# Designed miniproteins, single chains: the designs that were tried, part 23

Each design is a single chain, and the fold is of that chain. pLDDT is the mean over its residues in the fold that is shown.

## One batch from the design tools (miniprotein)

Design m829
Fold by ESMFold2-Fast:
Structure m829 (fold): chain A 79 residues (1-79)
Amino acid sequence: KTHADAIRAFGEGVIENMRLLGEPEENIELVRRAVEVAARLAEEGKVKEAEELLEQVMTAIAEGDLERARELIKEAEKL
């Protein structure tokens, strides 16, 4: 299995837990977008950038800073 496969599997688990806890769909969609971008970065060999993106986005969502989460994803999409 590739690192990208591991990121996607981790992301599916996080999203399922967020749904079970009744998290807002906006938060779930941000995690989904971050996982997709991180998996693409890992497929390109940018594993460190993929891991840093997931950590930073999940931290921002946990802190309620959805604007920061959106900007982090947008910046990573340009890599």
Scores: mean pLDDT 84

Design m830
Fold by ESMFold2-Fast:
Structure m830 (fold): chain A 82 residues (1-82)
Amino acid sequence: MSREELWAETEVALHLMQAALYEKIAEKSTDPEQKAKDYRLAAEHYRRAAEIAERAGFDPETVERLRQLADEYEKKAEEIEK
């Protein structure tokens, strides 16, 4: 594992941790506006993780899974904003 590969893995891990944190905050929020905002932040972090993973040559299945998670949480935010 090169230093560049290790940094990419670290960046992906940090974005996944942030996404999980915003998911948890959104789930506990009773304010619809705040809930939607936090789900959107979770989606953005999953999307960023997918971009970094793709550029770093991660497995296509892993990249696609992260994109699906981003789309899922963005959809949750949209449903709340209606």
Scores: mean pLDDT 85

Design m831
Fold by ESMFold2-Fast:
Structure m831 (fold): chain A 80 residues (1-80)
Amino acid sequence: SELNEIFKKMGFDIPDFEKFLEALDKDGNGYVTKEELKEVLEKMGIKPSDKEIDAILRIFDFDGNGKIDPKKFVEWLKEI
């Protein structure tokens, strides 16, 4: 719930956020690392704690590899 409130407060435009995540994944692996996610949030004026980053990873790390699929992330954002 706390993460949902954070994303709502950021006022994400879903298409722009997806493009931004894709721009960070220049390696073409289709995944966003913990470090890349933290950088995105910091550029948006948010300083997430490690606990908040880990909570986001727990939600979107469906494969248990410590990475986020940006397409799955964007799909989840449409639901909040």
Scores: mean pLDDT 62

Design m832
Fold by ESMFold2-Fast:
Structure m832 (fold): chain A 82 residues (1-82)
Amino acid sequence: MVEEYKSLKPEELEKKLKEELEKREELEKKVKAEVEELEKSGKKTGEEVRKRAVEISALGIEAAAHSFEAKLLEKILEEKKK
């Protein structure tokens, strides 16, 4: 993956960086919306709350993965700009 990114042109790296940052932002917005809905759901059962928490955690992990990819792309892009 990192080696593959190093073979890309700067414009392609910038495009991928933008895509990863956009995916992270969309997932973070979804996490925030799900957390707000869960907090409003004072009458839901503990099992339903746990299921929602697992789903929210999965979205958070996916957002973190995109953030990690963005940092790698940013580092490679900086190396190419030198």
Scores: mean pLDDT 76

Design m833
Fold by ESMFold2-Fast:
Structure m833 (fold): chain A 74 residues (1-74)
Amino acid sequence: KDEEARKYVEKGKEYFEKGDLEKAKKYYEKAIALKPEDKTILGEAYQGLGEIYEKEGDLEKAREYYEKALELFL
């Protein structure tokens, strides 16, 4: 499960770099849905969603996901 979640995070980053925010969002959501036990994978997925929502101008959702990522390491 964690291997597959990591692959989804990698796909999310790839699409984000290409400017395909819709596909990037879907892959980060797929990574989170697998409920990986590795906090690094979850943190990267939440961070990625935060960056996507920030680019879309949804600053409230961006803040929410950045806070979720931070809470994993507290």
Scores: mean pLDDT 84

Design m834
Fold by ESMFold2-Fast:
Order: structure tokens, then sequence, then C-alpha cells
Structure m834 (fold): chain A 65 residues (1-65)
């Protein structure tokens, strides 16, 4: 779906901008973001973006290592 692809693109951009070590994949009609080795500030930034995207689209699954 268009919202899934948009959320995936935005999450990839966000991870790059924050320097976060994150895997972003589309699985079963959802965007799965896995946070791996990252600072607490980077994790906080990614969590905030995931929460905002879920408020808008409801298609993001956040996993932490």
Amino acid sequence: SMEVELAEALLRMAATALGATARVEIRDGKVVVTLEGSSEEQREGMREIVEKLNEAFGVVELREE
C-alpha cells in the first residue's frame, strides 16, 4: 500500500539523519523497524518518529534488540 511505502521511506530517512543503526523492512503489510546498536538519544529519536507515523498510518512495528 502507498502508506506502507511512504512510512518505510520516511523511516529510512530518519534513521540516516539520526545516525541510528536500524533495519527497516516491509513485512505482511507493515513496516518493521528493528533498532540494533544505537545510543539512547538515537533510540529516543526513532521511537518518537515511529509513534508519530503510527498516529498517521498505523502501519509501523517497532522492535528493539
Scores: mean pLDDT 84

Design m835
Fold by ESMFold2-Fast:
Structure m835 (fold): chain A 64 residues (1-64)
Amino acid sequence: SGLERALAALEEEVKQLEELIKEMREKIEKDPELAADPLFQTILLLLEAALRSSKYLIEKLKEE
C-alpha cells in the first residue's frame, strides 16, 4: 500500500517535471537572454536532477 502510493506519486511527479522542463526548454530556444541567465539555468538543472532522481526511485521501487 505505502509502496504503491509512493510509486504513483513519483510517476505523477515525473510527468509534471517532464512537462515543465519541456516548457522551459522551449522558452530558452525563443529567448537568448534566458539561455544566458545563470538563475534560469540553475533552476533547469535542479528540475532535471529531480527528474533523474524520481525516475531512479521508480525503477528501484519496481524491483521489489
Scores: mean pLDDT 83

Design m836
Fold by ESMFold2-Fast:
Order: sequence, then C-alpha cells, then structure tokens
Structure m836 (fold): chain A 78 residues (1-78)
Amino acid sequence: LAEEAVRLAMEAARLSEQAGNTDLAKEIRDAAERVRENPEDKEAWARSAALFTQAAIHLGDRELAERAAKVAEEILAS
C-alpha cells in the first residue's frame, strides 16, 4: 500500500511538472518520500493525498483524483 501510494504520487508529480507546475511536483515528491521513510505517519499520508488531489484537479484528470481519494480513504480507515 505505501509503495502504491508513493507510485501514484510520483505519477501526479510527473504530470504536474509536464503541466509546468514544477513547485507542486517538488512538494508532491517530497511528501511521497516522507511517507516512504515513515509509513506510520498518518499526517504525511494525508498531506501527500491532499497534494495529489490538488495536482489531479489542476490537470483536469478525474481518474487520478478518484484514485487519490480512494488511497486516502483506505489509509485513514486503517
């Protein structure tokens, strides 16, 4: 699960960078690395999910936004 969430976050960062939002891409990558280093840190997970959702909305990618929301729900429900 942590690896899947990080993979999705890295995908969102890549898309944000391609859209010209390099600052958002960097924030998403930094948040994903914090999750990878501290999988028990639910605040890091929530921050990563929020940035991921923001990127998906900015790019107009509804599928990516839905995937981000589902991952966040699974983490917060555990």
Scores: mean pLDDT 67

Design m837
Fold by ESMFold2-Fast:
Structure m837 (fold): chain A 82 residues (1-82)
Amino acid sequence: SLLEKAREALRNGDFDKAIEYAEKAVQEENTPEAYVILGEAYLAKGDYEKALEWFQKALELDPDNPLARRGLAEAERRIAEK
């Protein structure tokens, strides 16, 4: 699946591939997991503002998603520390 490929790319440090696969997954359907992967990839790249946006989108679909909540808090912390 596209989500599996995105997660594999994220684990391998291929953040651009993770973003590509997750974006394709979002085009097929809005899933909180795809948004979480996008948030995690941008967080790893140091793009905290984009990471924040994607984690917020994940929480719109799944308000109790623990990975999205944790990622949002981390992105907010990093933005505030700049």
Scores: mean pLDDT 85

Design m838
Fold by ESMFold2-Fast:
Structure m838 (fold): chain A 65 residues (1-65)
Amino acid sequence: MTVDEVGARLEAAVGREGAGRRLMEVLEALAAGDRARAIAVLQSAGFSEAEAEAAVAALEATVEV
């Protein structure tokens, strides 16, 4: 899953403004080292556990460009 796919999936699930807010919550959780919270935020937006894990992995990969 790519970062763009994560954004598009969130927008489809919660709308454009909701997607931005959820993405910020995920990024804040990851910045704090709370990966479990990042997964929980994605699951609350309708992601499965496997989809949330793939999304978190894609977001973590962005720190490498």
Scores: mean pLDDT 77

Design m839
Fold by ESMFold2-Fast:
Structure m839 (fold): chain A 55 residues (1-55)
Amino acid sequence: MEEKAIEWLKKAADAARQGNPEEAERYATLAAEYFGWDEKTRRALAKHMRDAAER
């Protein structure tokens, strides 16, 4: 398990909860890049986290 990537996902969730779409997208993108997910999946995750932050 990659602790750093999991920590970034937690920070993305926290940013979304706080209503900070830029930080939520940033941390989600870092985690997805670390896992080596394809570009389509990375963009989808970033969008979902941003949308969650904007509620």
Scores: mean pLDDT 76

Design m840
Fold by ESMFold2-Fast:
Structure m840 (fold): chain A 74 residues (1-74)
Amino acid sequence: SMDSTRRLATALYDIGIGDRDTSLTLARNIVDYGRQQGFDSVGDLLRTLLNQNQLTSIPGVDSSTANLLRQSMS
């Protein structure tokens, strides 16, 4: 949903992913990727990919972005 995407974008901005537009674009990519892979929630997607060391499978997530996500989920 739009509200879920905006909440995720704010969280990504707060952990230093980039500016607000960059964080919103990444939030949309994460939500869309989760939908395409059949995940019920973004939290389930991120936990699964974190445990499998596959966060970089998400479009727009490079190694630096993946490291920030790992640190925020610890």
Scores: mean pLDDT 83

Design m841
Fold by ESMFold2-Fast:
Structure m841 (fold): chain A 91 residues (1-91)
Amino acid sequence: NEENLRFLEVILEVYRYASTTPGLTAEEARKIAEIFEKNGFYELAELFREQARLLEELEKDPNNQEVLEQLGKVGKEIQDIIEKIFEQVKL
């Protein structure tokens, strides 16, 4: 399905920003969660909501190393799930 492949491509690109780009906002993470939920990726939606929560905490304390570490962990979990979904789409 061409739409599903393009959707995964867009999401994977967004995920790269979420895991490596400090400029991703909590609002952007929530919008990504909504996109995942609408397409039946409920686990990814919950992880992006958690990422949004952590980004809000980071905004209150930008030097919080524990929050930065948790963001990295959530980002890795998101990557692992996306990679598994991507593998299942390979025919």
Scores: mean pLDDT 72

Design m842
Fold by ESMFold2-Fast:
Structure m842 (fold): chain A 55 residues (1-55)
Amino acid sequence: MELDLERLRSVIERLGRGELSQREAAKRLGISQSTFSRWIRGNRDDLLGYARTLD
């Protein structure tokens, strides 16, 4: 139901490396591209840091 945290970490890392588009990343996480784009737009660096702290 909620975001898959392991998948989130993988997707954020790959997005940061330019291996995924925002649209593809959103699809892998099961959310709309618009929601994902808005979410990362203001806190991309925080999201990468957050994802790295997830176990």
Scores: mean pLDDT 64

Design m843
Fold by ESMFold2-Fast:
Structure m843 (fold): chain A 56 residues (1-56)
Amino acid sequence: SELILQLIKKELKLSDEQLEELVEMVRKGASPEEIARRLGISKENAAGAVKAILSS
């Protein structure tokens, strides 16, 4: 859902490029820890984003 992606971008202060990378990592089944490390966000925020994207 585009709406969920825009909410995640705003909440986590991601660039368009970082949001695209987040979506690709989620599609590839990356762990929240790996996503957090790659994007420079907390594990908690990464886990929340994964859950939101997968339940859309």
Scores: mean pLDDT 84

Design m844
Fold by ESMFold2-Fast:
Structure m844 (fold): chain A 58 residues (1-58)
Amino acid sequence: SMIEEAKERLKEVVEKAKTKEEADKEAAKIVESIEGLTSDMADELTVAFIEEAEKKFG
């Protein structure tokens, strides 16, 4: 699904990023690229990103 693909992309972004700022920037590009994103979907992606970023960057 679109949201599951986006979650995988966000996880990869965090894994490849050297800093939290880099991860934030790349994650924003992914979210902005998604057509038809609902508020619920945006919230789910935000939570997934925060969880992965927190695991890596604390």
Scores: mean pLDDT 81

Design m845
Fold by ESMFold2-Fast:
Structure m845 (fold): chain A 63 residues (1-63)
Amino acid sequence: MEELVKKAEEAIKKGNYKEAFDLYSEAATRAQQAGDVEAARKYGRLAKEAFEKIKDEKPPPLP
């Protein structure tokens, strides 16, 4: 789970919000399966934030 969170943070720094969303979503699922409701809620929140950032992802410059 810690590896997923670190990869998600790196994805955000690189602007890969879709990858960050997937990684945080998986971390939330794993936390829920482990019975860690607090961690599941925290990572679910971070996944939502990453999802909203996908909308702000800039298209490549015009050719």
Scores: mean pLDDT 76

Design m846
Fold by ESMFold2-Fast:
Structure m846 (fold): chain A 97 residues (1-97)
Amino acid sequence: EEQKKIEEETEKAIDELFKLGSDYAKKVLNAPSLEDAEKIYQEGVAEIEKKTKEYLEKFKDNPEAQKRIQIAGDIALGIIEIAYAVKKVEFERQKRK
């Protein structure tokens, strides 16, 4: 059924957005400096926003799929934001040595 194919493609898009968030979060946490972490964070935000917009356009005729994709994109952005916040705390703690 056509609806089942749209659902499968939507799930793949969501998985890809979560993977982008996780991959960039890992890069942020492994950054050797706060400046490098900020640069990776900005690159990750731009990439997730770009992919989210591409998927929203792909599913423009399916409002439910668009809603799910937008939520996934927002969650992926949140994952990177949390990683960057953790990295800032790590550098603050190192300064207190």
Scores: mean pLDDT 85

Design m847
Fold by ESMFold2-Fast:
Structure m847 (fold): chain A 65 residues (1-65)
Amino acid sequence: AAEAAAQARAGEIGDQARKFVLEVRSKYEELLKKGKEELDRWIEENSGTVEGAILRALRDFDEAG
């Protein structure tokens, strides 16, 4: 019973995380199309959010690679 409950919960969390990652990726791509200044501004305005932290990490990864 515990294993089945853990798998169901992991599935729900996984689905939510996957949707969140796809939404964050889509936002990153949209901001990149508008230009680096727009991306940088959005990250600064959202620096206190999880989304802002993820976009900052994606930007830093792209700039480093």
Scores: mean pLDDT 74

Design m848
Fold by ESMFold2-Fast:
Structure m848 (fold): chain A 97 residues (1-97)
Amino acid sequence: MKEVEEAIEKGLLASRGEDVEAGRELLEWLKKHEDDKELLEEIAERIAEEIVNSIFEYIGEKGGKKMYRNKINNTVLDQEEVDEIREDLKQVLLDML
């Protein structure tokens, strides 16, 4: 959804200190849609995906599996392990929203 993408972009800008007003607008928009479980789940999924994409970089394939490196601690994980982390992050975000 375009509205979800715009809300996530505003949240990311606010978290980086680039646009404090965008953070206020995002908070007001989230409160307006607080009872919409499908929308909150979509937001949580998109935020989890963005976090995973910022932490992990693709480093190639090994044995037919896509491999990723954690940029913070240099741990190497396969696609299945990265997908599990994304799903865990989504659940944590849903519990906070």
Scores: mean pLDDT 72

Design m849
Fold by ESMFold2-Fast:
Structure m849 (fold): chain A 58 residues (1-58)
Amino acid sequence: SVPPVDGDNLPDILEKLAGLTDDPEARTLLLQAAEAVRAGDYETAERLLVRAEELLAP
């Protein structure tokens, strides 16, 4: 069974990814996504994550 929500782990994962990325725009978006998850704004976090993924994957 898949867990319905894993938001408690998502900000930590996003912060780690931000620390590992060399792209300053993607880093900023990942940090903003982590902040949005911590604020409970998963809609904004998802949007920011998609943008960061587009910058990291050509």
Scores: mean pLDDT 75

Design m850
Fold by ESMFold2-Fast:
Structure m850 (fold): chain A 80 residues (1-80)
Amino acid sequence: PEAARAEALRLIDELIEKLEKGQIKSTDEAVEMLGRISELLRRAGAPDEVLFLVAQATQAVLDGDYEKAIELLREVRERL
């Protein structure tokens, strides 16, 4: 669980940085990263509330609302 949590935090930080700097090349890239984060958080035993925040961040990315996605990812980080 600890290793999965640490890797999830690393990917969350990486994704936030890429979104803030406009370095995401496609919606698909961000969605794939969010899928990996969700899987790692499930393996870490994260509560459903945290998994739901990741799902909301995924929807924000699909909607092109990267500011909302960043806010939601920061909230996920605070709850880990």
Scores: mean pLDDT 87

Design m851
Fold by ESMFold2-Fast:
Structure m851 (fold): chain A 113 residues (1-113)
Amino acid sequence: NIEKLEKLIKENPDSADLWLRLGIELLKQKKYEEAKEYFEKALELSGYKNATAFNNLGEALLKLGKYEEAIEYYEKAIELDPKNKKAWENLGKAYKKLGDEEKAKEAFKKAEE
């Protein structure tokens, strides 16, 4: 519930997890630009050490058609958590959107490991 998350954030504005959760709810509602802003806030509050926030920021950017930017953030998610299968799947999808079939294939292979 977005209303409940917004209330919790007003009480706990420095909670990276609450900003991350709000971003995920907005992503589900296809509010990609707002989701992006809240994932950026979650990353700032986490000291840029949250693989889930990097992956979700990449997903918002991918939905906005910003494929090269999405790739950068998926790579950051993978650097923090090399076993993040979702980030590897998303990296493959972004490369496929750019027409880089070889890099897409390599990323999808990593997602299956």
Scores: mean pLDDT 89

Design m852
Fold by ESMFold2-Fast:
Structure m852 (fold): chain A 83 residues (1-83)
Amino acid sequence: DLLKKAQELMEKGKKAFEEGNYEEAISYYRQALSLFVEAKDYKGAAEAYRMLAEAYEKLGKTDISNALRVAAEEWEKKYEEAK
């Protein structure tokens, strides 16, 4: 089950983020994003992009964070269009 694995990875990423392990959080969020995209879960993909943006912001990678926020908005739009 791709969605269950993606959700477990998002939970692990959020825990790493809360602990200040931003690079570890990024690794989990990237893995979750890949699975959400494969499953065509546009809402899950948008959330993963938003969490990646926040983690990169914590690392001072503002340009990367801004690009990821744009990607999150694009995938959120895909979700709304798929309703």
Scores: mean pLDDT 87

Design m853
Fold by ESMFold2-Fast:
Structure m853 (fold): chain A 70 residues (1-70)
Amino acid sequence: MTPQQRRQMQEGYDRFSQSLNDAMQIPDPDQAVQYFRQNVDQIVQQMQPVNPQIASFLRQQGDDVISSMR
């Protein structure tokens, strides 16, 4: 793994983690899910040109988390 790839992965993970933490502050579960899903979609879209496999992995993680929230 290159230093650039590691940085991109860390940035994606940090944004994912922050989005989840922010969503957990929302008392309405449906609003929390919508907020988190929107952020995950943005992160995946940004990761897609960098590494499609990582983008797919983050999408899968996001979907799993969303399923747990509902």
Scores: mean pLDDT 79

Design m854
Fold by ESMFold2-Fast:
Structure m854 (fold): chain A 64 residues (1-64)
Amino acid sequence: SYQDRIDTARTQSPSEATVTLRQITIDMYVQGKITQDQSTQINNLALDGDIDSAIRMVQDIIDS
């Protein structure tokens, strides 16, 4: 599930979490669960080292 993948990202290093979040956002985009703009924003947060904000944005989308 996406929740399991998010929970995994929380336990990873920033570089590992960035890769995990990219994979999550690709899958979510293909499934029509997020927009391209949302995908870009999440990945930019992760690349900037703001993993917590990136994870929160993914979590908020799943919870909606």
Scores: mean pLDDT 88

Design m855
Fold by ESMFold2-Fast:
Structure m855 (fold): chain A 91 residues (1-91)
Amino acid sequence: MEEKEKLVEEAKEKARKLAEAVIAGDLEKAAEYDKEALELAKEAKEKFGEEAGREVLRAMTRVVLEQAEAIAAALGLEIDPELLARIRALL
């Protein structure tokens, strides 16, 4: 399962870069990293099945949620800190 583990780690790195780009206000770069991360999730699903695709998406979501308050502030969105804490606890 070396290839699947590489796809998960690459997707986490793309998710980190996505979050950083959003916080920096670089929405063009954020869109590029989002597309790259979703292609990795699609590749995992096609090569290793539905659960592998979900594993990649879950890993990406965890990385993005670590930056959720900063992302929300950068986008002008309100985020409930208690809701965010509950979502983090479920992942």
Scores: mean pLDDT 76

Design m856
Fold by ESMFold2-Fast:
Structure m856 (fold): chain A 70 residues (1-70)
Amino acid sequence: MLEEAERRVEELLERMRETKDPLEREILAAMGLIHLSVSLLAAEREGDEETAARLRELAERLVRELEELL
Protein backbone atom coordinates (compact mmCIF):
# COMPACT_ATOMS: atom_id res chain seq x y z
CA MET A 1 0.00 0.00 0.00
CA LEU A 2 2.50 2.66 1.09
CA GLU A 3 4.97 1.82 -1.74
CA GLU A 4 2.14 2.05 -4.30
CA ALA A 5 0.96 5.37 -2.80
CA GLU A 6 4.53 6.78 -2.96
CA ARG A 7 4.92 5.69 -6.61
CA ARG A 8 1.54 7.24 -7.50
CA VAL A 9 2.44 10.55 -5.84
CA GLU A 10 5.79 10.67 -7.69
CA GLU A 11 3.93 10.08 -10.99
CA LEU A 12 1.44 12.85 -10.14
CA LEU A 13 4.26 15.25 -9.20
CA GLU A 14 5.98 14.60 -12.56
CA ARG A 15 2.70 15.26 -14.43
CA MET A 16 2.12 18.46 -12.42
CA ARG A 17 5.61 19.73 -13.33
CA GLU A 18 5.17 18.86 -17.04
CA THR A 19 1.75 20.45 -17.57
CA LYS A 20 1.37 24.09 -18.64
CA ASP A 21 -2.27 24.18 -17.48
CA PRO A 22 -2.85 25.47 -13.91
CA LEU A 23 -6.29 23.81 -13.81
CA GLU A 24 -4.79 20.42 -14.71
CA ARG A 25 -2.27 20.84 -11.84
CA GLU A 26 -5.11 21.53 -9.39
CA ILE A 27 -7.07 18.49 -10.63
CA LEU A 28 -3.99 16.21 -10.37
CA ALA A 29 -3.23 17.46 -6.85
CA ALA A 30 -6.89 17.07 -5.78
CA MET A 31 -7.02 13.49 -7.13
CA GLY A 32 -3.84 12.61 -5.26
CA LEU A 33 -5.08 14.16 -2.02
CA ILE A 34 -8.43 12.30 -2.21
CA HIS A 35 -6.65 8.97 -2.75
CA LEU A 36 -4.18 9.68 0.09
CA SER A 37 -7.06 10.68 2.41
CA VAL A 38 -8.73 7.27 1.92
CA SER A 39 -5.41 5.46 2.55
CA LEU A 40 -4.68 7.65 5.60
CA LEU A 41 -8.11 6.90 7.15
CA ALA A 42 -7.48 3.15 6.69
CA ALA A 43 -3.98 3.37 8.24
CA GLU A 44 -5.26 5.39 11.23
CA ARG A 45 -8.08 2.88 11.82
CA GLU A 46 -5.50 0.04 11.86
CA GLY A 47 -3.28 2.00 14.29
CA ASP A 48 -0.41 2.09 11.76
CA GLU A 49 1.09 5.42 12.80
CA GLU A 50 4.24 4.95 10.67
CA THR A 51 2.21 4.51 7.45
CA ALA A 52 -0.14 7.34 8.49
CA ALA A 53 2.83 9.70 9.03
CA ARG A 54 4.29 8.81 5.61
CA LEU A 55 0.92 9.39 3.90
CA ARG A 56 0.66 12.83 5.58
CA GLU A 57 4.16 13.65 4.28
CA LEU A 58 3.08 12.68 0.75
CA ALA A 59 -0.01 14.90 1.02
CA GLU A 60 2.15 17.83 2.21
CA ARG A 61 4.49 17.29 -0.77
CA LEU A 62 1.55 17.50 -3.22
CA VAL A 63 0.25 20.72 -1.61
CA ARG A 64 3.76 22.25 -1.54
CA GLU A 65 4.44 21.42 -5.19
CA LEU A 66 1.07 22.89 -6.22
CA GLU A 67 1.89 26.12 -4.35
CA GLU A 68 5.38 26.33 -5.94
CA LEU A 69 3.96 25.86 -9.46
CA LEU A 70 1.32 28.60 -9.11
Scores: mean pLDDT 79

Design m857
Fold by ESMFold2-Fast:
Structure m857 (fold): chain A 68 residues (1-68)
Amino acid sequence: MLLSDREIEAEAHILKGAVYLSLSKTSEHPLEELKKAAEAYEKAVELRPEDEAAREALEEAKKKIEEL
């Protein structure tokens, strides 16, 4: 139906990104967590390029890396 393997894989990457982004907020050294979040969101965007929420999350993670 609506959930293909590609969509399930994209959701898994979004969840990984969200977990790492959350960890970066409480981490003493957030750079590694932010990089892992960005990598996960990049894969989600590759799988679903029209997912604006994933694109915004990727942009947020990249911005936080630049601010470190």
Scores: mean pLDDT 79

Design m858
Fold by ESMFold2-Fast:
Structure m858 (fold): chain A 76 residues (1-76)
Amino acid sequence: MEEAIERVKEVLEKAGLPEYAEWVIDGLRRILAQEKPDAGLQVGLVLDVFARALEAGIPDAEKVTLEVLRIIDEAA
């Protein structure tokens, strides 16, 4: 669990989203702390990451979003 959070933080920080990384990490901690994570909540978080990356004008926003999704799926 903690390794997944660290990997997501690294991906977001390298993408230039340090302020947003804190919010996403908090959301991930809440989801991963659940006995059985709700797939809808995970999808919602991933879609919000994509929307924020697009708003920030991050290059390869889709790749960043897919990497975050992959890390979450591996941790679940």
Scores: mean pLDDT 68

Design m859
Fold by ESMFold2-Fast:
Formats: structure tokens, C-alpha cells, sequence
Structure m859 (fold): chain A 104 residues (1-104)
């Protein structure tokens, strides 16, 4: 679908921003992903790719705005998926994000 193509493009932009270490670009890409997830249920493949990118963001960023947006995207995946593996991964990511915010 057009929405899946937009999600894939936003994930590609997020991966590029992570590689560049650009927190502003990471934040913009996460906000775009969040906006798309509010309107569209992602495929299992796309949801998995989003969660993989969120893991990379949490491993590399201590920026509270970025961590808060990771939490928001993880919570949107929880609301939009019925896949047990993805639910457990999204819960784990949400807990990691909360832990990082408490350490700030």
C-alpha cells in the first residue's frame, strides 16, 4: 500500500539518521513513523523493521526527546499489532526507554 511505502521510506530515513548520529533527523523520522502508525496498521515485516531501528536508537542516544519518541512509537506498535513476538519486543523496548528516562 501507499502507507506501507511511506513507512518503509521513513524507516530508511531513520536508519540513515542513526548512522549519521543526527539526533534532529532521528527525531523527525520517529515523529513521521508515529504519525503514519496512528493512521495505518503496519505489516509484521514493517513493524519488525521499526522495532529493530528503535533498538539501535536506544543503544546510541541519551537525548530525552528522542527516547520519549521511541517510547511513543513502541506503544503505537503495541496498539497496532497482534503478533506475539512483536508485542513482547515492543514491551521490552518501552521498558528500556522508561529506564533510560529515569536515569536522566
Amino acid sequence: SAAEAQLRAAIDALDAAIKAGDDAAVLAALKKIGALLRQHKPSVEVARRILDALDKVLASSDNPEVIQQVLEVAMLILRRTEDKELILRAIGLALKAIGKLLDL
Scores: mean pLDDT 88

Design m860
Fold by ESMFold2-Fast:
Structure m860 (fold): chain A 73 residues (1-73)
Amino acid sequence: IDPRALAEAMISEAEKHLPPEVVEEIRQKADELLAQGKTPAEIAKAIANLLLKHGVSVDEVARIIQEAIERVR
């Protein structure tokens, strides 16, 4: 799985539930990790942690990850 495609898919799902300024914070963090050559799993974990920090539930984070994986197949 391409780490950039996974990050974009997760951010796209997050955009449905979060304000634009929070989405931009997540995008900046994802771009930073992508530039560092982090794995898809490390990027997904970092995005998931930011979603949790901004009040997204554990169940919703799991759903976002599942939807993102399906979109990048």
Scores: mean pLDDT 82

Design m861
Fold by ESMFold2-Fast:
Structure m861 (fold): chain A 69 residues (1-69)
Amino acid sequence: MVEDLIKKAREALEQGNYEEAVKYAREALKIDPNNVEALTLLGRAYEKMGKIDEARKAFEQAAALRRQQ
């Protein structure tokens, strides 16, 4: 379930396991491409990994989805 993947991504991010956080966030996005929490977790993980351009893209996508609500 998407919620289980989001939980795993959040736990991985909190533990400093940024590659696993990216993996779980991407799996959540395969099921729900418009999941704002998954995009935000993906952006945070990329930011912690120093992948600033990838982080920005994830955050911009999340922001665009929030603006349409």
Scores: mean pLDDT 85

Design m862
Fold by ESMFold2-Fast:
Formats: C-alpha cells, sequence, structure tokens
Structure m862 (fold): chain A 80 residues (1-80)
C-alpha cells in the first residue's frame, strides 16, 4: 500500500541518517502512520521543520519521498 511504502522509506531514513534528530522524527512519523494517521505533505513538512536540528535540505528530502509515495505532484508541494 501507499502507507507501507511511506513507512519503508521513513524506516530507511531512520536507519541510514547520521542525524539523531531526523532519526527520532522519522521513528515518530512511522508510529503515527502505523496508528492510522496520514498527514498531508504540508503537515509533514511543518512537523519536520518544528524539530530542532533537522535541516531544510533534510525536510525537503523527506517531503519529496512522501510526495512520490503518495502520488502528489511536485507542483502541489508546500513552498518553503
Amino acid sequence: SVRDRVIEGLEAVRENSSNPALQAAAAELVERLRAGELPSAQELADFLRSVPGVSDAEVESVVSLYARARGIPLSDLPAS
């Protein structure tokens, strides 16, 4: 499913990132998705930007991964 693809991608971010803040944020998002949440790209971006130590480039990377898994056009992604 789309949810399973997003979870797989976020688990890969958690496992392969050298940034502990991004690892923790990805783990929280995985648990929220498993609990039945499906945030919008904007809600995902806002959550990640609220996490101290997560860079704008890391936010953009995760949001792009999420958009691809969701089938959201790049033109519909939140402008930073």
Scores: mean pLDDT 78

Design m863
Fold by ESMFold2-Fast:
Structure m863 (fold): chain A 68 residues (1-68)
Amino acid sequence: AELDARAERIAAGLREALANPGAGRGGGASADTPDLDEAVIRALERVGAAPETIAQAREGAARHRALA
């Protein structure tokens, strides 16, 4: 599934970022921002993030959908 594959990639990226927080964000490429936000939510769920954190991510996704 698309979201599952994206979530897996994002989860891997999150683990790498947590290991090297000072490496700087080389990110900025946004392909289909609303779908990317949904994948981030899925990734947070996979890593067992707190419900509060997932709720914040969902709010962000809703904002991006409203802007798109």
Scores: mean pLDDT 62

Design m864
Fold by ESMFold2-Fast:
Structure m864 (fold): chain A 70 residues (1-70)
Amino acid sequence: MSLEEALEYIDSITVDEYLTERQVLVIAEDLGIKRSNVKKAIEELGVDPERITREQAAEILVKAYELEKE
């Protein structure tokens, strides 16, 4: 998954400037990404789980998707 693909998917779901970890987990579940990998990506990227920008959410999804391949 590319950063562009992840951002386009987020843009199709929400117009919110900021997302919560819960919202990112729901998006990841729809994409078949494990919740554990999403949480690990948030921790590794040092993102605030209560105030995630759309770009940060896309980066989290890309990182979590890469963790699926390990």
Scores: mean pLDDT 82

Design m865
Fold by ESMFold2-Fast:
Structure m865 (fold): chain A 58 residues (1-58)
Amino acid sequence: MREAVATAPVPATSPDQLELREGDRVLVLEEVDEEYVLARSLATGEEGLVPKSYLREL
């Protein structure tokens, strides 16, 4: 099971994207493409796309 942390605030610029604050922890569910993962917020339980560049794997 792969956990990651947001290294910067992630704005939701589209309806499919997950909004995150810096330091928010997520569970990476699936790699969607070279740029995005599908992740679940551990704080809110919400799921959405997150750019890989904003995440650091734990």
Scores: mean pLDDT 79

